# Designs tried in a protein design run: designed miniproteins, single chains, continued (5). Part 26

Each design is a single chain, and the fold is of that chain. pLDDT is the mean over its residues in the fold that is shown.

## One batch from the design tools (miniprotein)

Design m16870
Fold by ESMFold2-Fast:
Structure m16870 (fold): chain A 69 residues (1-69)
Amino acid sequence: SPEEEEWIRRVDELKQKAIEAAKAGNEIDVGVYIVALATFRVAAKNAGLTRVAEHADQALAEVSKAYEA
């Protein structure tokens, strides 16, 4: 759906920003984007948008890997 595509796009934007912040060593911005991604995951789950919730979960895992690198 157009709504699902918009949520996925937003998750991808937050993931990209979080990864860039992690590479720059900006722990404050990484924290902000992780909270935003976790919020989208919870909201998507509550709305029954399973695909969006799974996408956000994958985004959080990728951010975690970038932060540890």
Scores: mean pLDDT 84

Design m16871
Fold by ESMFold2-Fast:
Structure m16871 (fold): chain A 87 residues (1-87)
Amino acid sequence: SMTEEAVKKIEEILKETIKKLKNPEVVKLLEQAIEEMRKLLEEGKSLEEIVDVVERYLLKAWFLADEEEQKIIIEAGKKIKEILDEV
């Protein structure tokens, strides 16, 4: 489905983002975002509901991050938005 393809691309962005991060609390929030996203997809939740959860975790991560890691989180958010604009 379009939702499954979009979720897969979002997961890839989050995994690549995690590789660039050094703050363990920020990393943990992005790992939790991936786990919750997978659960919501298995439960048949809409793409909008899945994205809302991911955005909530990215916002929490942004508040804990330093200036350099905030830029990395912002770039991840932009890439996720680009995927949504293609659906």
Scores: mean pLDDT 88

Design m16872
Fold by ESMFold2-Fast:
Structure m16872 (fold): chain A 84 residues (1-84)
Amino acid sequence: AAAAIAHVQAGADRHEALAKKYRDLSEEYRKLAETYRQLSEVDPEKAQRLADEYEKIAEEFEKLAKDHENGAQGSRARAQALAA
């Protein structure tokens, strides 16, 4: 039924929105890591440690974004199968 397709598509839309949010957060933390790497001339050890920490946070958000991207793709495929 059309209602089932609409429900699955809404699920895909939510996954896409979350994927975008986590992608944006990953980019933000990656930029912070780059900034601290550039500041390594002031306090090299502290700056590098902060850069590494922000890089790990960025990787974590990238993983979350990818998980939601995969969820969106799965939901879109399911909606297409229901429409067939």
Scores: mean pLDDT 82

Design m16873
Fold by ESMFold2-Fast:
Structure m16873 (fold): chain A 69 residues (1-69)
Amino acid sequence: AAPERPDPAEARARVEAELAALRALLAAGRVADLSAEDLRRQAEALARMGLDAEAAELRALAAEVEAAR
């Protein structure tokens, strides 16, 4: 068994919750509370872990944040 902590399902659920919160901030026009650089760094980390779909979503949000500035 792989000695993984946290549980992969919990990790995915947390990332999905964070994505929903980030989208809500963008939709509310709170661009100043969002860092495109931080979103890109998180996307790279997720991609290295094999969470490519979540990484792509964060990259899309980072692009929207930069376009809004």
Scores: mean pLDDT 73

Design m16874
Fold by ESMFold2-Fast:
Structure m16874 (fold): chain A 103 residues (1-103)
Amino acid sequence: DPDLERFRALIEEELAAAGASPEGRAAVLRYAEMRLAGHSMEEILAAFGMASDAELLTALQALFTDRERMAELLSLLDIAHEEKLSPEDIVKLFNASRNGTKV
């Protein structure tokens, strides 16, 4: 999916900027791809071996130096899933978030 590849590149850039390890980037990318594929939170929790949303999000945040930015990115992914945004709209949402943080 060309839109997924573009989204993947954008997420990788944002995660690297947030101070993620390669393992941390891979974990959040997997989370994002599962959400965009329409997987339920219960299915994602099972895939990650986690018991709750809070446990998963805390574990993902711990992989990053900038935990506040990571919490924001995870929140944006949740909004994107709930609003059923396309990969193009998700890219726009992330760019808008980044621009708001930069000034």
Scores: mean pLDDT 70

Design m16875
Fold by ESMFold2-Fast:
Structure m16875 (fold): chain A 76 residues (1-76)
Amino acid sequence: SDEVKASLLQFIQALQLDLNKPVADILQEKFPDKVQEFLEHYQLDPNATLQQLLEAEQFDTVADILDFLMTGELKP
């Protein structure tokens, strides 16, 4: 929904994340040793961007990425 997308965009902006930067590169800056584990756990394309995920309405995936950037922990 537009409301969920707006909330995620606000959170992304608050964290100063680049929407067009690959998620793998964003993860590399904070958790270089966990990038591969995260990508494999969520079966995420290493070149996928937050913008592409939002356009695909993969809001749960975006929320999981944001949560991981805050905690450094994978969801079970």
Scores: mean pLDDT 81

Design m16876
Fold by ESMFold2-Fast:
Structure m16876 (fold): chain A 59 residues (1-59)
Amino acid sequence: MEELEREIEEAMNRITIAVLSLATGIPVEELTPENAAAALRAMGESQETIDRVVAAIER
């Protein structure tokens, strides 16, 4: 059951990172927490969402 939650969150993080990469033109490997946070903020995302994606990029 916890596996489903992890898979969903990982999939959502991957999708968000991929969308940010495509939107910014920056390869996923070159995405920084700062670049991702700025893009998400421009999209009107909540601070909680920004923190989650930043943590995923930072590892």
Scores: mean pLDDT 73

Design m16877
Fold by ESMFold2-Fast:
Structure m16877 (fold): chain A 84 residues (1-84)
Amino acid sequence: MSEEEKKKIAEEVLEEFERKAEEIIDEGLEKKLPLSEIKLQLEALYGLAKMRFSVLLDKELREEVIEKLDELLEEKLEEAEERW
């Protein structure tokens, strides 16, 4: 797999995480779920994305994209808290 292909996969996983995180927050708020449950679902989604990076990417690119994923998780957790 080329470096360009690896970067595209990383971007797709990050975009999917962002979309699914918004869906989790929106659905959780509509269903009036506890904030702790919404946060748990976001952390579970993060864990799955991190696992995919561990399987699909080499160590160097994996470290870089996990750092971006960590930032996205923190942003989504803050959004859930603010909107709850």
Scores: mean pLDDT 82

Design m16878
Fold by ESMFold2-Fast:
Structure m16878 (fold): chain A 65 residues (1-65)
Amino acid sequence: EEELEKYLADVEARRKELGLPPLSPEQIELYKARIEYEKMTPEEQKAFSDELVARRRAELAAWAA
């Protein structure tokens, strides 16, 4: 939690220096997901990737309806 908060603060500070707008809630969730993924074991990362692909397929099928 503290590590994630520090990472997000560093990213936002960097963006501010570059004149970019603050991170949106959607972008913050993407950074959180990335950090959680990096903390996973190889088995958990594979399971997460498989789940992500399955969820993406389901979303595309739903939107095609």
Scores: mean pLDDT 71

Design m16879
Fold by ESMFold2-Fast:
Structure m16879 (fold): chain A 95 residues (1-95)
Amino acid sequence: SSAFQQAVQIMLDTMQQMISADAAQRQALRDQTLAQFRQLGLPDDYIQAFGRILDGVIAALDAGSGTVVATSPAQQQILNAIRQQQRARAAARRA
């Protein structure tokens, strides 16, 4: 859906901001991003799935590791969309 694609773009922007943020700022970015997803009208199960992925991203950044593992189909769909958009943004920056 259009709302899902907008959420993926917002999440990529949030993840980029999280790289240079401290632990407290990462938590604030998480909460702000989930509030934006509620504003977009995403279903609660998708908001929860995005929240769990953001928690994994924060844990990975705080630990200095870069891998997040999906444990549900919704999480896998989100991670696949994120990877596709990351590749698209990287290609656009090089063009």
Scores: mean pLDDT 77

Design m16880
Fold by ESMFold2-Fast:
Structure m16880 (fold): chain A 62 residues (1-62)
Amino acid sequence: FEVPELTPISQRILDELRRLGPVTGGNIAKHLREIAERLGLSLEEASKAMGQAYAYYRHQLF
């Protein structure tokens, strides 16, 4: 599993994931919408950045 260097947007999403508590693949779609609204991102932009941020969140945390 390869995780590229985080972009600034992915870093902000990673920070939000760390604040939300436990995030799983089963609830990531719900969190995606909430984070997009909070950060003022489009759903498409948030979706691309979320994939990278969540991979980094999972891979580095466990």
Scores: mean pLDDT 70

Design m16881
Fold by ESMFold2-Fast:
Structure m16881 (fold): chain A 73 residues (1-73)
Amino acid sequence: SMEEELEKLAEELVEKVEEIFNGGSPEIAEEGRKLLDEFFEKYKDQPELRQKFVELYWKLLEERFDPVVEELL
């Protein structure tokens, strides 16, 4: 499904971001850029799906890198 594709891409990109923060190679950033470019090209005429992806990606980033913000508030 489209939702599964968006979730898979968001999860993969979050994992690449985490790997970069842990001293990963520049090639990981290039791989992430290619995935984003392919996604935006595939869904260029579907802004709603792109927005849904951005929201999901941001949510996953918050869960992985800022999980204590909600607990502190």
Scores: mean pLDDT 75

Design m16882
Fold by ESMFold2-Fast:
Structure m16882 (fold): chain A 70 residues (1-70)
Amino acid sequence: MLKVGDEIEITYDDGKVYTAEVVKVINGGLAIAEIKETGHKVSLTDTGVPGVYNAYDQETGKTGTGRLIK
């Protein structure tokens, strides 16, 4: 379960890797994280696998996979 302040490693489909911090958790298994390197907001959705999330960059439209690193 994600909490505000959790750290996520995001690997985009283009192979780039960034670190994000969860800034908001929304009811229904959706969380918003901010990428530390870019400041971009990313939507994180539960995949059903513990600690693994689908990532969607709200500014670029890029998709990827988020993994909880804490």
Scores: mean pLDDT 81

Design m16883
Fold by ESMFold2-Fast:
Parts: structure tokens; sequence; C-alpha cells
Structure m16883 (fold): chain A 73 residues (1-73)
């Protein structure tokens, strides 16, 4: 697997996580399917990533940032 393919798969995964965090599960599904095609990930691995993304793991960083701002008054 080429370095470019690995980078593209990581970008697709990051895009899927961001899309699911925004509440767009359908777009997240699309990215997981593309991750299987490009990265050779198993359907189980892709499904686990989508489930974690749908749980709002990507939004946790934003929530932590808001807590920092709130505590800074």
Amino acid sequence: MSEEQIEKANLAAAGGVAAAGAGDGALGRRYSEQMIEVGGATPEQAAAVVEAAEAGDAARGSQASKLGVDQAI
C-alpha cells in the first residue's frame, strides 16, 4: 500500500468522523465504505469507526474546548 493511499484513507476516516459528529450519519456511512475500498479495512472495522463517530467522539474535542473557554471566563 502506498503512502498516498494510507494518507487518503486517514483523511476519509477523519471526514467520516467529522460528518457523523455533525449529525450526518449517511455521509459517515459513505466515508466508511470508501475507507474499505481504499484502505482495505474490514466491514467490522469500518462499522466500529462509524459507531464511535456517531457517539460524538469527534465532538468531545469541541466540548473540551468550550469547557476551557467557560473556565477562562
Scores: mean pLDDT 56

Design m16884
Fold by ESMFold2-Fast:
Structure m16884 (fold): chain A 110 residues (1-110)
Amino acid sequence: GKEEAEKYLEKAIRKIDQALDLLRQYAAQHPLSDEQRDLLLLASGHLAGAKEALRRKDLETALRYLEEAVRLLQQLVAQLAPIDPQLAQQLQALIDEAKKYIEEAKKLLE
């Protein structure tokens, strides 16, 4: 039901927040390129949009924002993988967990 979908979206938000926190910690010591910084800012914006939509119980809008945040983070991870493979692997694990929660929410909203 919608209540179960909401819980999965909240779990996805937590995993994306953790990925963004790791990226912010990394960026504090390792300057990101302009493109990487833009991807981080856009992903952060989409996560904020997802949180606001979820607060309003607009689960479908929250889902769309989370899918876009994952897509942007995936691009950033691909760019960071040749620079810091260990960070990229940690970020990918969090993204994969968020994707699983997003897919569970999608099934409940069908």
Scores: mean pLDDT 91

Design m16885
Fold by ESMFold2-Fast:
Structure m16885 (fold): chain A 89 residues (1-89)
Amino acid sequence: SSGLAFAERMLEPLRLAEEALERLRENEELSEEEAEEIREKAERALRFVREQRELIEKYNAKPSQSVLELLERIERLAREVLERLEEKE
């Protein structure tokens, strides 16, 4: 189904956001290089959510509630990562 295929496309950006947050939890002191890698992962996840929301609006798509909830989860995790990195700089 189109809804399932859409959800599956979000697995990679969800994984990137979750991995970024986990690395922040395990390391209180980050090198500049480690912080940059984590930021890139969070920014990629956030960019994906932004692009998907733009496509939904442009094509008047009606994604399932599960798809909308997954996009919201990815955005929330990615923003939390970026906020935590900003607090440590």
Scores: mean pLDDT 74

Design m16886
Fold by ESMFold2-Fast:
Structure m16886 (fold): chain A 80 residues (1-80)
Amino acid sequence: MVDYSKFSPEERKVLKEFSIKRNDILNESYENKWSDEEIYEKLKALLEELAEKLKEVGMPSEKIEKIVEELEKEFKERLA
């Protein structure tokens, strides 16, 4: 469980939007029978968008890197 109390309201909004978009991609992938490659490319693009948006709201690069790595690990575990 991510401790959202340590994030600013703007950072929490970005993380919430990411979570919604990720779930939309996964639901759409199931309905449209996307390949693992198509799912990976869309989620990778979403992680890149997340990193950019977190930088825009002033999150330190080290913290962004840690969050992105944790989310990428969860994604890889789901596809394995």
Scores: mean pLDDT 77

Design m16887
Fold by ESMFold2-Fast:
Structure m16887 (fold): chain A 68 residues (1-68)
Amino acid sequence: KSPLEEAEDEVLALLMQGVHLARRHRDFAGAEALFERALALAKEKGLPQEVIDAFRDWAAAELARLKA
């Protein structure tokens, strides 16, 4: 695996952990904190801005869906 693929996997793991908190425990504050950490990690690892924006948009859409 490339270093960028490994970084994407780590970011996705944090995002999915946040979704699980929101979905199973209704812990939206905890989910938002994990999403912030995931996006900060993506920036730190040097992921392209397009990829970071895609992760941000995905996380926002999932959180909105779970709140509905």
Scores: mean pLDDT 82

Design m16888
Fold by ESMFold2-Fast:
Structure m16888 (fold): chain A 96 residues (1-96)
Amino acid sequence: SMSLSKEEIIEKLVEAARKLGVPEEIIKLLKEALEKEDKKLFEEVKKKLGEEKLREIFFLAGKEVLVELAERLGLDIEAKLAEFEREWEALVEAAK
């Protein structure tokens, strides 16, 4: 009985991107890609941000946002989530 709406997903991702200091021009492209469910435009956002920054945005936005986005864009999220968790654990350990 709890699925995030498309609007809530977009808002959470935009908020996470702003908190991480992503330029407004790139946030605008991300918002457009998500609103239109445009996989090609999303790949352009990924290219401009880099995979590491996009990963940080998803991590900050939360697991539920990632799952819903995967469903809409046809992405395999389970493997990526496990990879993100492993990379974050490694970064936390290195920062100690």
Scores: mean pLDDT 71

Design m16889
Fold by ESMFold2-Fast:
Structure m16889 (fold): chain A 61 residues (1-61)
Amino acid sequence: KKVTLEEALRFIDAIGRGDVEELKAISKKHGVEVSEKGAKNQAEASKGLEEEMRARLLEKL
């Protein structure tokens, strides 16, 4: 389903911060269950990239 801009930005921010709880909450809102390890792996891989990811996301709109 279509993700809103605000939801996408919130997700990117949570990944950058390594906020596992926020990642789980966002995924649950979209009907997807994410394991704690899965969310941590995404946060670890994307840590410190949230500002660049936000800019790239806005370019795609």
Scores: mean pLDDT 61

Design m16890
Fold by ESMFold2-Fast:
Parts: structure tokens; C-alpha cells; sequence
Structure m16890 (fold): chain A 80 residues (1-80)
């Protein structure tokens, strides 16, 4: 079910973005980038596009954590 898988990805993305928004070391500009990626994920019309956007979200969070010297919580990618 494409809709069910998309809803799961959205829930995981929302949880990550919420944690980034709560991090005081993250700039407002960076927070806006994560909100924009989350909005793109919501607007994705295919599961492939949603998965690609989710990968971009994780990659961006990883880079940000390295730049700030902070361990940002990363959801574990579950292979279906």
C-alpha cells in the first residue's frame, strides 16, 4: 500500500524535523530547509519520490550534525 508506506515515511520525517526544530544550535535558515524538505515529502506523488526526499532529509541531518559537532538522532533505516 503506497499510501501506508508514505504515511510511515512522513511520520519518521516529522519526528526528525521536530527534533531539529528543538535544537538551539541549528540556525533558523537550516530549520526552514528541513521544513521545506518535509513539505516536498508531503507533496510527493510517488513512493519513489518520497523515498528519495527522505534520503535527502537524512543526508542533510547527518551533514548538519557533523558541522555542529552534535550527534543528531537519526532514525534507523528499516529494509522492508
Amino acid sequence: DVEAQKQQLLAEAQALVDQILAEPRVSDEEKQEFLALLDELRAAKTLSEARRLMQRLYARAFVLGRELGVELPMPELQLG
Scores: mean pLDDT 76

Design m16891
Fold by ESMFold2-Fast:
Formats: C-alpha cells, sequence, structure tokens
Structure m16891 (fold): chain A 83 residues (1-83)
C-alpha cells in the first residue's frame, strides 16, 4: 500500500467500511506483523490512496478514522503504523 497510488485489487475487494460526506472511502483489513495482530485502515479519495494507518485493536478504529478524515480533508496524507 503506497500513498498516491491507486487502490490495489486485493484491498478494493474488501467490504467498504464507510464513505465520508467529503467522499473519502475507508477500507479495513486484519493484519499480522512480527507476530502482532492489528488492523490496517486505507483511506481513498478519487481512486487514490491518501491514508494508510495501522492500529493494534478494533477499538482504535474510530479514532484512527477521525484522524485520517481531518488530515486528508486539510489536503494532507497519513502513513502511520502503531503495531
Amino acid sequence: LEIGKPLPEEVAKLPLLLISPSGIEFYRRKIEKDGQEGYTLVAVKDGVIKGVLTVPSAADIPAAIAKMLKTIEQGGTVNEDYL
């Protein structure tokens, strides 16, 4: 997953988690990294990845979405890993 690139087919096949009023699409996948489980959130605007954020728990997802929304709506990008 690379910021500024089109959404890969394997992520596009995942259920759409939500679409913001500003048109930002959020996808979620469960991952494992170095023996630790987590969730990667992918934020897409106009078919382009604008955010990738990995959190260690599903409980962290709402705050992660809020952070990504705020940053992307301000013209920024998010590439953060908390796992």
Scores: mean pLDDT 79

Design m16892
Fold by ESMFold2-Fast:
Structure m16892 (fold): chain A 103 residues (1-103)
Amino acid sequence: SVYSREEKATAVARLISDAKVTDPGISLLDFLTKVNSSYDPAASSVIMGGLVMAYGEYGEPLAKSASKVLSLGLRVPQQKVDEVILGLSSGKLTVEEAAKTLT
């Protein structure tokens, strides 16, 4: 509610880049461990929103892939999150281009 789609997408792209997340198959627990000290409030709102949706729909949020939780929180297809993780890790996407993919 406080953060725009663009602010959330940019925060998530920066979080993935800064934490050096390279595996789109990364578990939610491993993702949270990597990013624990780097939580931007906008990125945190995406993770929490995704977890609320995952609990309501699936009942197993800690067993979910990080890309699925992020897809739910951003309201974008999971393959776009996977594209961003791979694109940032390979240098094919800048943080700005990744943020546009996540809007």
Scores: mean pLDDT 81

Design m16893
Fold by ESMFold2-Fast:
Structure m16893 (fold): chain A 93 residues (1-93)
Amino acid sequence: SSAVEELRARVRKELDEALAENAENITEEDLEAHVEAVREAAEKVVAAAAEGKVTEEQLAEAQAVLAALEENADRPPAERLEAAEIARALARL
């Protein structure tokens, strides 16, 4: 297995465990709200980068997250969150 495949498996497992703790009480609307919060946080990093206030690594992570959310815009919110977290983790490599 590649380091990328191992990282994907780890992020997926951590997300699945976090969701399982509240599975009965998490609605699709709650997941959509979390997607929106992740998107807004990444957009703020991109805006701060234009002012020279973030590192190149922070900018790369934010851009990767936004790209993953856009590429998966037609997918359920749980899949969009998974894609965003995998993209963030990969950008740190």
Scores: mean pLDDT 79

Design m16894
Fold by ESMFold2-Fast:
Structure m16894 (fold): chain A 107 residues (1-107)
Amino acid sequence: SNIEKVIDTMANLLVEIAKVKPRMSADKQQQADAIMQQMEGLLTQFQFLKALNQYPSDEFLNKVEQLAQQAVDLVNSDPNVSDEDKQRIQELANKLISYIKEVKKES
C-alpha cells in the first residue's frame, strides 16, 4: 500500500540523516536532531493509524513533506556532507513526497 511505502521511506530517510549527522557542524547536528525527533514522532503516529486501518490527516502528511524538504535543505547547506549523501537524501525525500501525494488521493 502507499501508506506502507510512506512509512518505509520515512524510516529510510531517518537512517540516511543519522548516517550524515556526525559529519555536520554542531549547529547543523542540532537542526538534524530536531527534524529527526519530529519525523520519528510522525512515523510512530502513522504506524498506529495503519494498525487501526486509518489514513493520516492531510495536516500530518503536510508536516512530513515539510520535514523531508527541511532535511534536504539542511544537508545541502553543509559542505561536510558528501554530494553522494546529499543526492541519496534528495532521492528519498522526493520518493516520500511522491508516496504522500498518492496517499492523499486515497483519503
Scores: mean pLDDT 89

Design m16895
Fold by ESMFold2-Fast:
Structure m16895 (fold): chain A 86 residues (1-86)
Amino acid sequence: MVLSPKQLKELGTRAVDILKSRGILSEKQAKTAKEVILELSRQGPATLDQLREALLQAGIPEKQARAIVSTIVAIDVGRRLREIAE
């Protein structure tokens, strides 16, 4: 799966906010993850593997990085299903 810069920014920040609201990400982890997502989005389109690796390099633990990636996939699938239904 490859995300455009706009998709990465919108889906990534939304996923981080959801996980922070559920207590899966700390305030510090949420801030760091958003910064990583925004920086990666400025570099161009990115794969989910590139996002996961960037999060790990920024000090986000693997469990939290995987949660962010899986939440992005869930949001994107839901969005695509709505687009097909419309």
Scores: mean pLDDT 81

Design m16896
Fold by ESMFold2-Fast:
Structure m16896 (fold): chain A 77 residues (1-77)
Amino acid sequence: MIDEAIEYAKKALEAIRSGNVDEAISYLEKARKYAKEAGVLEAATYFEMAITALKNGNFDKAIEYVKKAIEVLEKAK
């Protein structure tokens, strides 16, 4: 579950950088689901903040929150 959350988070970062916002949101929703299932609620919160940032057109903040979520997940391994 943690590894799947990290994989989807990395796919989301690629989608954000490519301008594929809808795909990025889809990947972040999957990452958030796996983070919640793994019990890493802090990472799930960062993914939710990243989704909100993307919806508001704030790509820099979205990337920042996704990176923070990945750091929390890597530490939880």
Scores: mean pLDDT 87

Design m16897
Fold by ESMFold2-Fast:
Structure m16897 (fold): chain A 103 residues (1-103)
Amino acid sequence: SSSTIEQMRKLVEEAIQLNNKLLEAIDNGDMETAAKLLDELEKIVLEIEKLSQSLPPEVRRLAIEIGATTAFLRMALYLDDKNAMKIGVKKQIELLNELLKAL
C-alpha cells in the first residue's frame, strides 16, 4: 500500500542518516557514540525487515541484505575493527539507496 511504501521510505532515510553519523563517529574514534548509533540502527533495520514482508520480492531481498550488513557491523564493533566498520557502513548506505529506488 502507499502508506506502507511511505513508512518504508521514512525508515530507510532514517537508517541512511544513522549510517552517516556512525561513519563520523568511527572517523573521530568515538566508539561509545558508534556503539549507541549501531544500537539505534539495529532497531530501525529490524523495522525495515518487518515492513518488507508485505512488499515485493526485490524489496524483501534488499532488506535481508541490509540486515546482514548490520550483523557484520556488530561483529566489526566487537573486534574493534574500524576499517571493517567503515566498509560495512558504506555497503549498507549503498543497499539503502538501492531500496529507495526499488520502492
Scores: mean pLDDT 91

Design m16898
Fold by ESMFold2-Fast:
Structure m16898 (fold): chain A 87 residues (1-87)
Amino acid sequence: SKVEEIKKRAEELIKRAEELLKKAKEIGKETGSEGLIEGAEKVAKEVIELAKKAIELAEKDEEKAEKLLEEAEKKLEYLERRLQPLE
């Protein structure tokens, strides 16, 4: 069902955000970049909050849930692009 797809996408986004935050913390410690760690923490928190909200809305408003997931994906992709050149 579409509700199950939304929940699965949200759970995958939460996992990706947590993994990226872990990588950003490791890179930030090695490079001495506190700004990278702070930026990653902010983006990861926003992505997780959007994904959790999408899970709650999935059964009530599928369209809003999908928009929240799109916002979360865009934020996560931005962070991934910033971290990729540093790996």
Scores: mean pLDDT 83

Design m16899
Fold by ESMFold2-Fast:
Structure m16899 (fold): chain A 105 residues (1-105)
Amino acid sequence: SNEEKILELLLYTLMIGGSLTVAEKSKNEEVIRENVKSIIVLLDHISDILSEAGLHSESSQINSLSDQLKKLLKTEKDPNELISQVSKIVQQVEGIVRQAIAQLS
């Protein structure tokens, strides 16, 4: 049902927020990178849910943001700049998910 998809989107978005918080509070680069990798996995789950809901444009936007995070993990060597860029991408994800929930409601 759409109600179940909304609950799953909210759950994965909360989990993304948790991973970002751990990364922001960590002084360990490996812990930071591990949590960014976790965010990428969670974005893949959000993309799948959006696609199953017929929200193909929103799913594509989430996939694009996931690809941006993968590039940042490979190219950004400063952990503080990595966290800053990941935070901006997570804000975009939250906006897309809020719009998707409004369409499913």
Scores: mean pLDDT 91

Design m16900
Fold by ESMFold2-Fast:
Structure m16900 (fold): chain A 70 residues (1-70)
Amino acid sequence: LVEKLREAAKKGDVNEIGEQLQLLINEFGSDYALKVLMDLAGVDYDEFARLPRDEQGLEVVRIVNKLAKE
């Protein structure tokens, strides 16, 4: 599952990244899935977790779009 998310990120397909992230959430929960996403983007999860809830959502969108540019 984690490897599939990494593959989707390398392909730069936003829809595929979203689908693989949802599969990780379903299997391991949202906290684990977000940690994997942050790690792939080179973002410190502890710094991300300190953001307000609304800013966390915006940061996820920015990260997915950044990964999709590869």
Scores: mean pLDDT 74

Design m16901
Fold by ESMFold2-Fast:
Structure m16901 (fold): chain A 81 residues (1-81)
Amino acid sequence: DISTAVSALDSAIRSSDKDGALKEAQRLIDLGYSRQDVIDYLRGRVNYLDVLIQKNKSDPKLTEIIQKQKDVVEEVIKELE
């Protein structure tokens, strides 16, 4: 189920679980998404997280949590390339 795999990918990103995020990204590809479509989705997530970091720059603890999520997404993109 594509909906379940997208939800699982988002959950892994929110928990900063790189291995889980990579596994769920691969599941989307196995379900018929092109690798490029998955990469483009993840790049959109990086852009969203960058906006959140800028909006929350006065909260260093929250910014650190969001930065860890962004790092996970960037590592997954690198592994898929």
Scores: mean pLDDT 85

Design m16902
Fold by ESMFold2-Fast:
Structure m16902 (fold): chain A 55 residues (1-55)
Amino acid sequence: MPPVDVSNLSVDDARRVLGDMIVQLQQLRDNGADQSVLDQMRQQVRTIGRQVSSL
């Protein structure tokens, strides 16, 4: 997945995107997605989570 830019989003929009990414990660994991895909999603969740936590 391409990186998500949340720098121009409101706090509420950034939190919504983070929630959607977490749900997608859970679904990918439950469906047995490739480890590389899971790792990419985890990296994006961590990046967005840090940005949301600093807002």
Scores: mean pLDDT 73

Design m16903
Fold by ESMFold2-Fast:
Structure m16903 (fold): chain A 57 residues (1-57)
Amino acid sequence: PEAILQQAKIEGVDPRELLEAARRSLRARIADADDPRLSPRQVAGHEETLRRLEELL
């Protein structure tokens, strides 16, 4: 999440729009992570990143 804010400053774009785009992308990845072939650790990592993104919005 902090890297997204830094990237927004470098590119001169609205950080809120970048954070919302990242949240949408991550939600899609979490939905795919219900595949039983994926490890629980990978799912938990995506969920933690989503939680931190939502804290910034």
Scores: mean pLDDT 70

Design m16904
Fold by ESMFold2-Fast:
Structure m16904 (fold): chain A 113 residues (1-113)
Amino acid sequence: SAAARAQRILEEMRRLVARLRKTTDDGEIIDILRQIKRLFKELSRIADDEQMREAVRLVLEAVDIALEKATSKEVIEEALELGKLALRHSVDRETILRAIGAILRAIGEILEL
């Protein structure tokens, strides 16, 4: 079922966020962010509103972690793309403001490189 697939994707996204917290390798960070982006896009086609809110929260958490660890332009660019994707799917004021904040932070980090 679509609901069962959405739950599996959300669980995989949670595992990827957990892996992101533990790694310091830029290549692994980029690979994890790209996997999260792919899973989020798949989820956006099948998820209900509650599942999408959870997915947006996980994407924004991944962006925050990646920007905190960012040592390369490529990491910041992948985080920026995820922040933009989260904004497109944000429906409440709090998550919209968080997504805007993440995008502005990523732009600021690029300017420091």
Scores: mean pLDDT 88

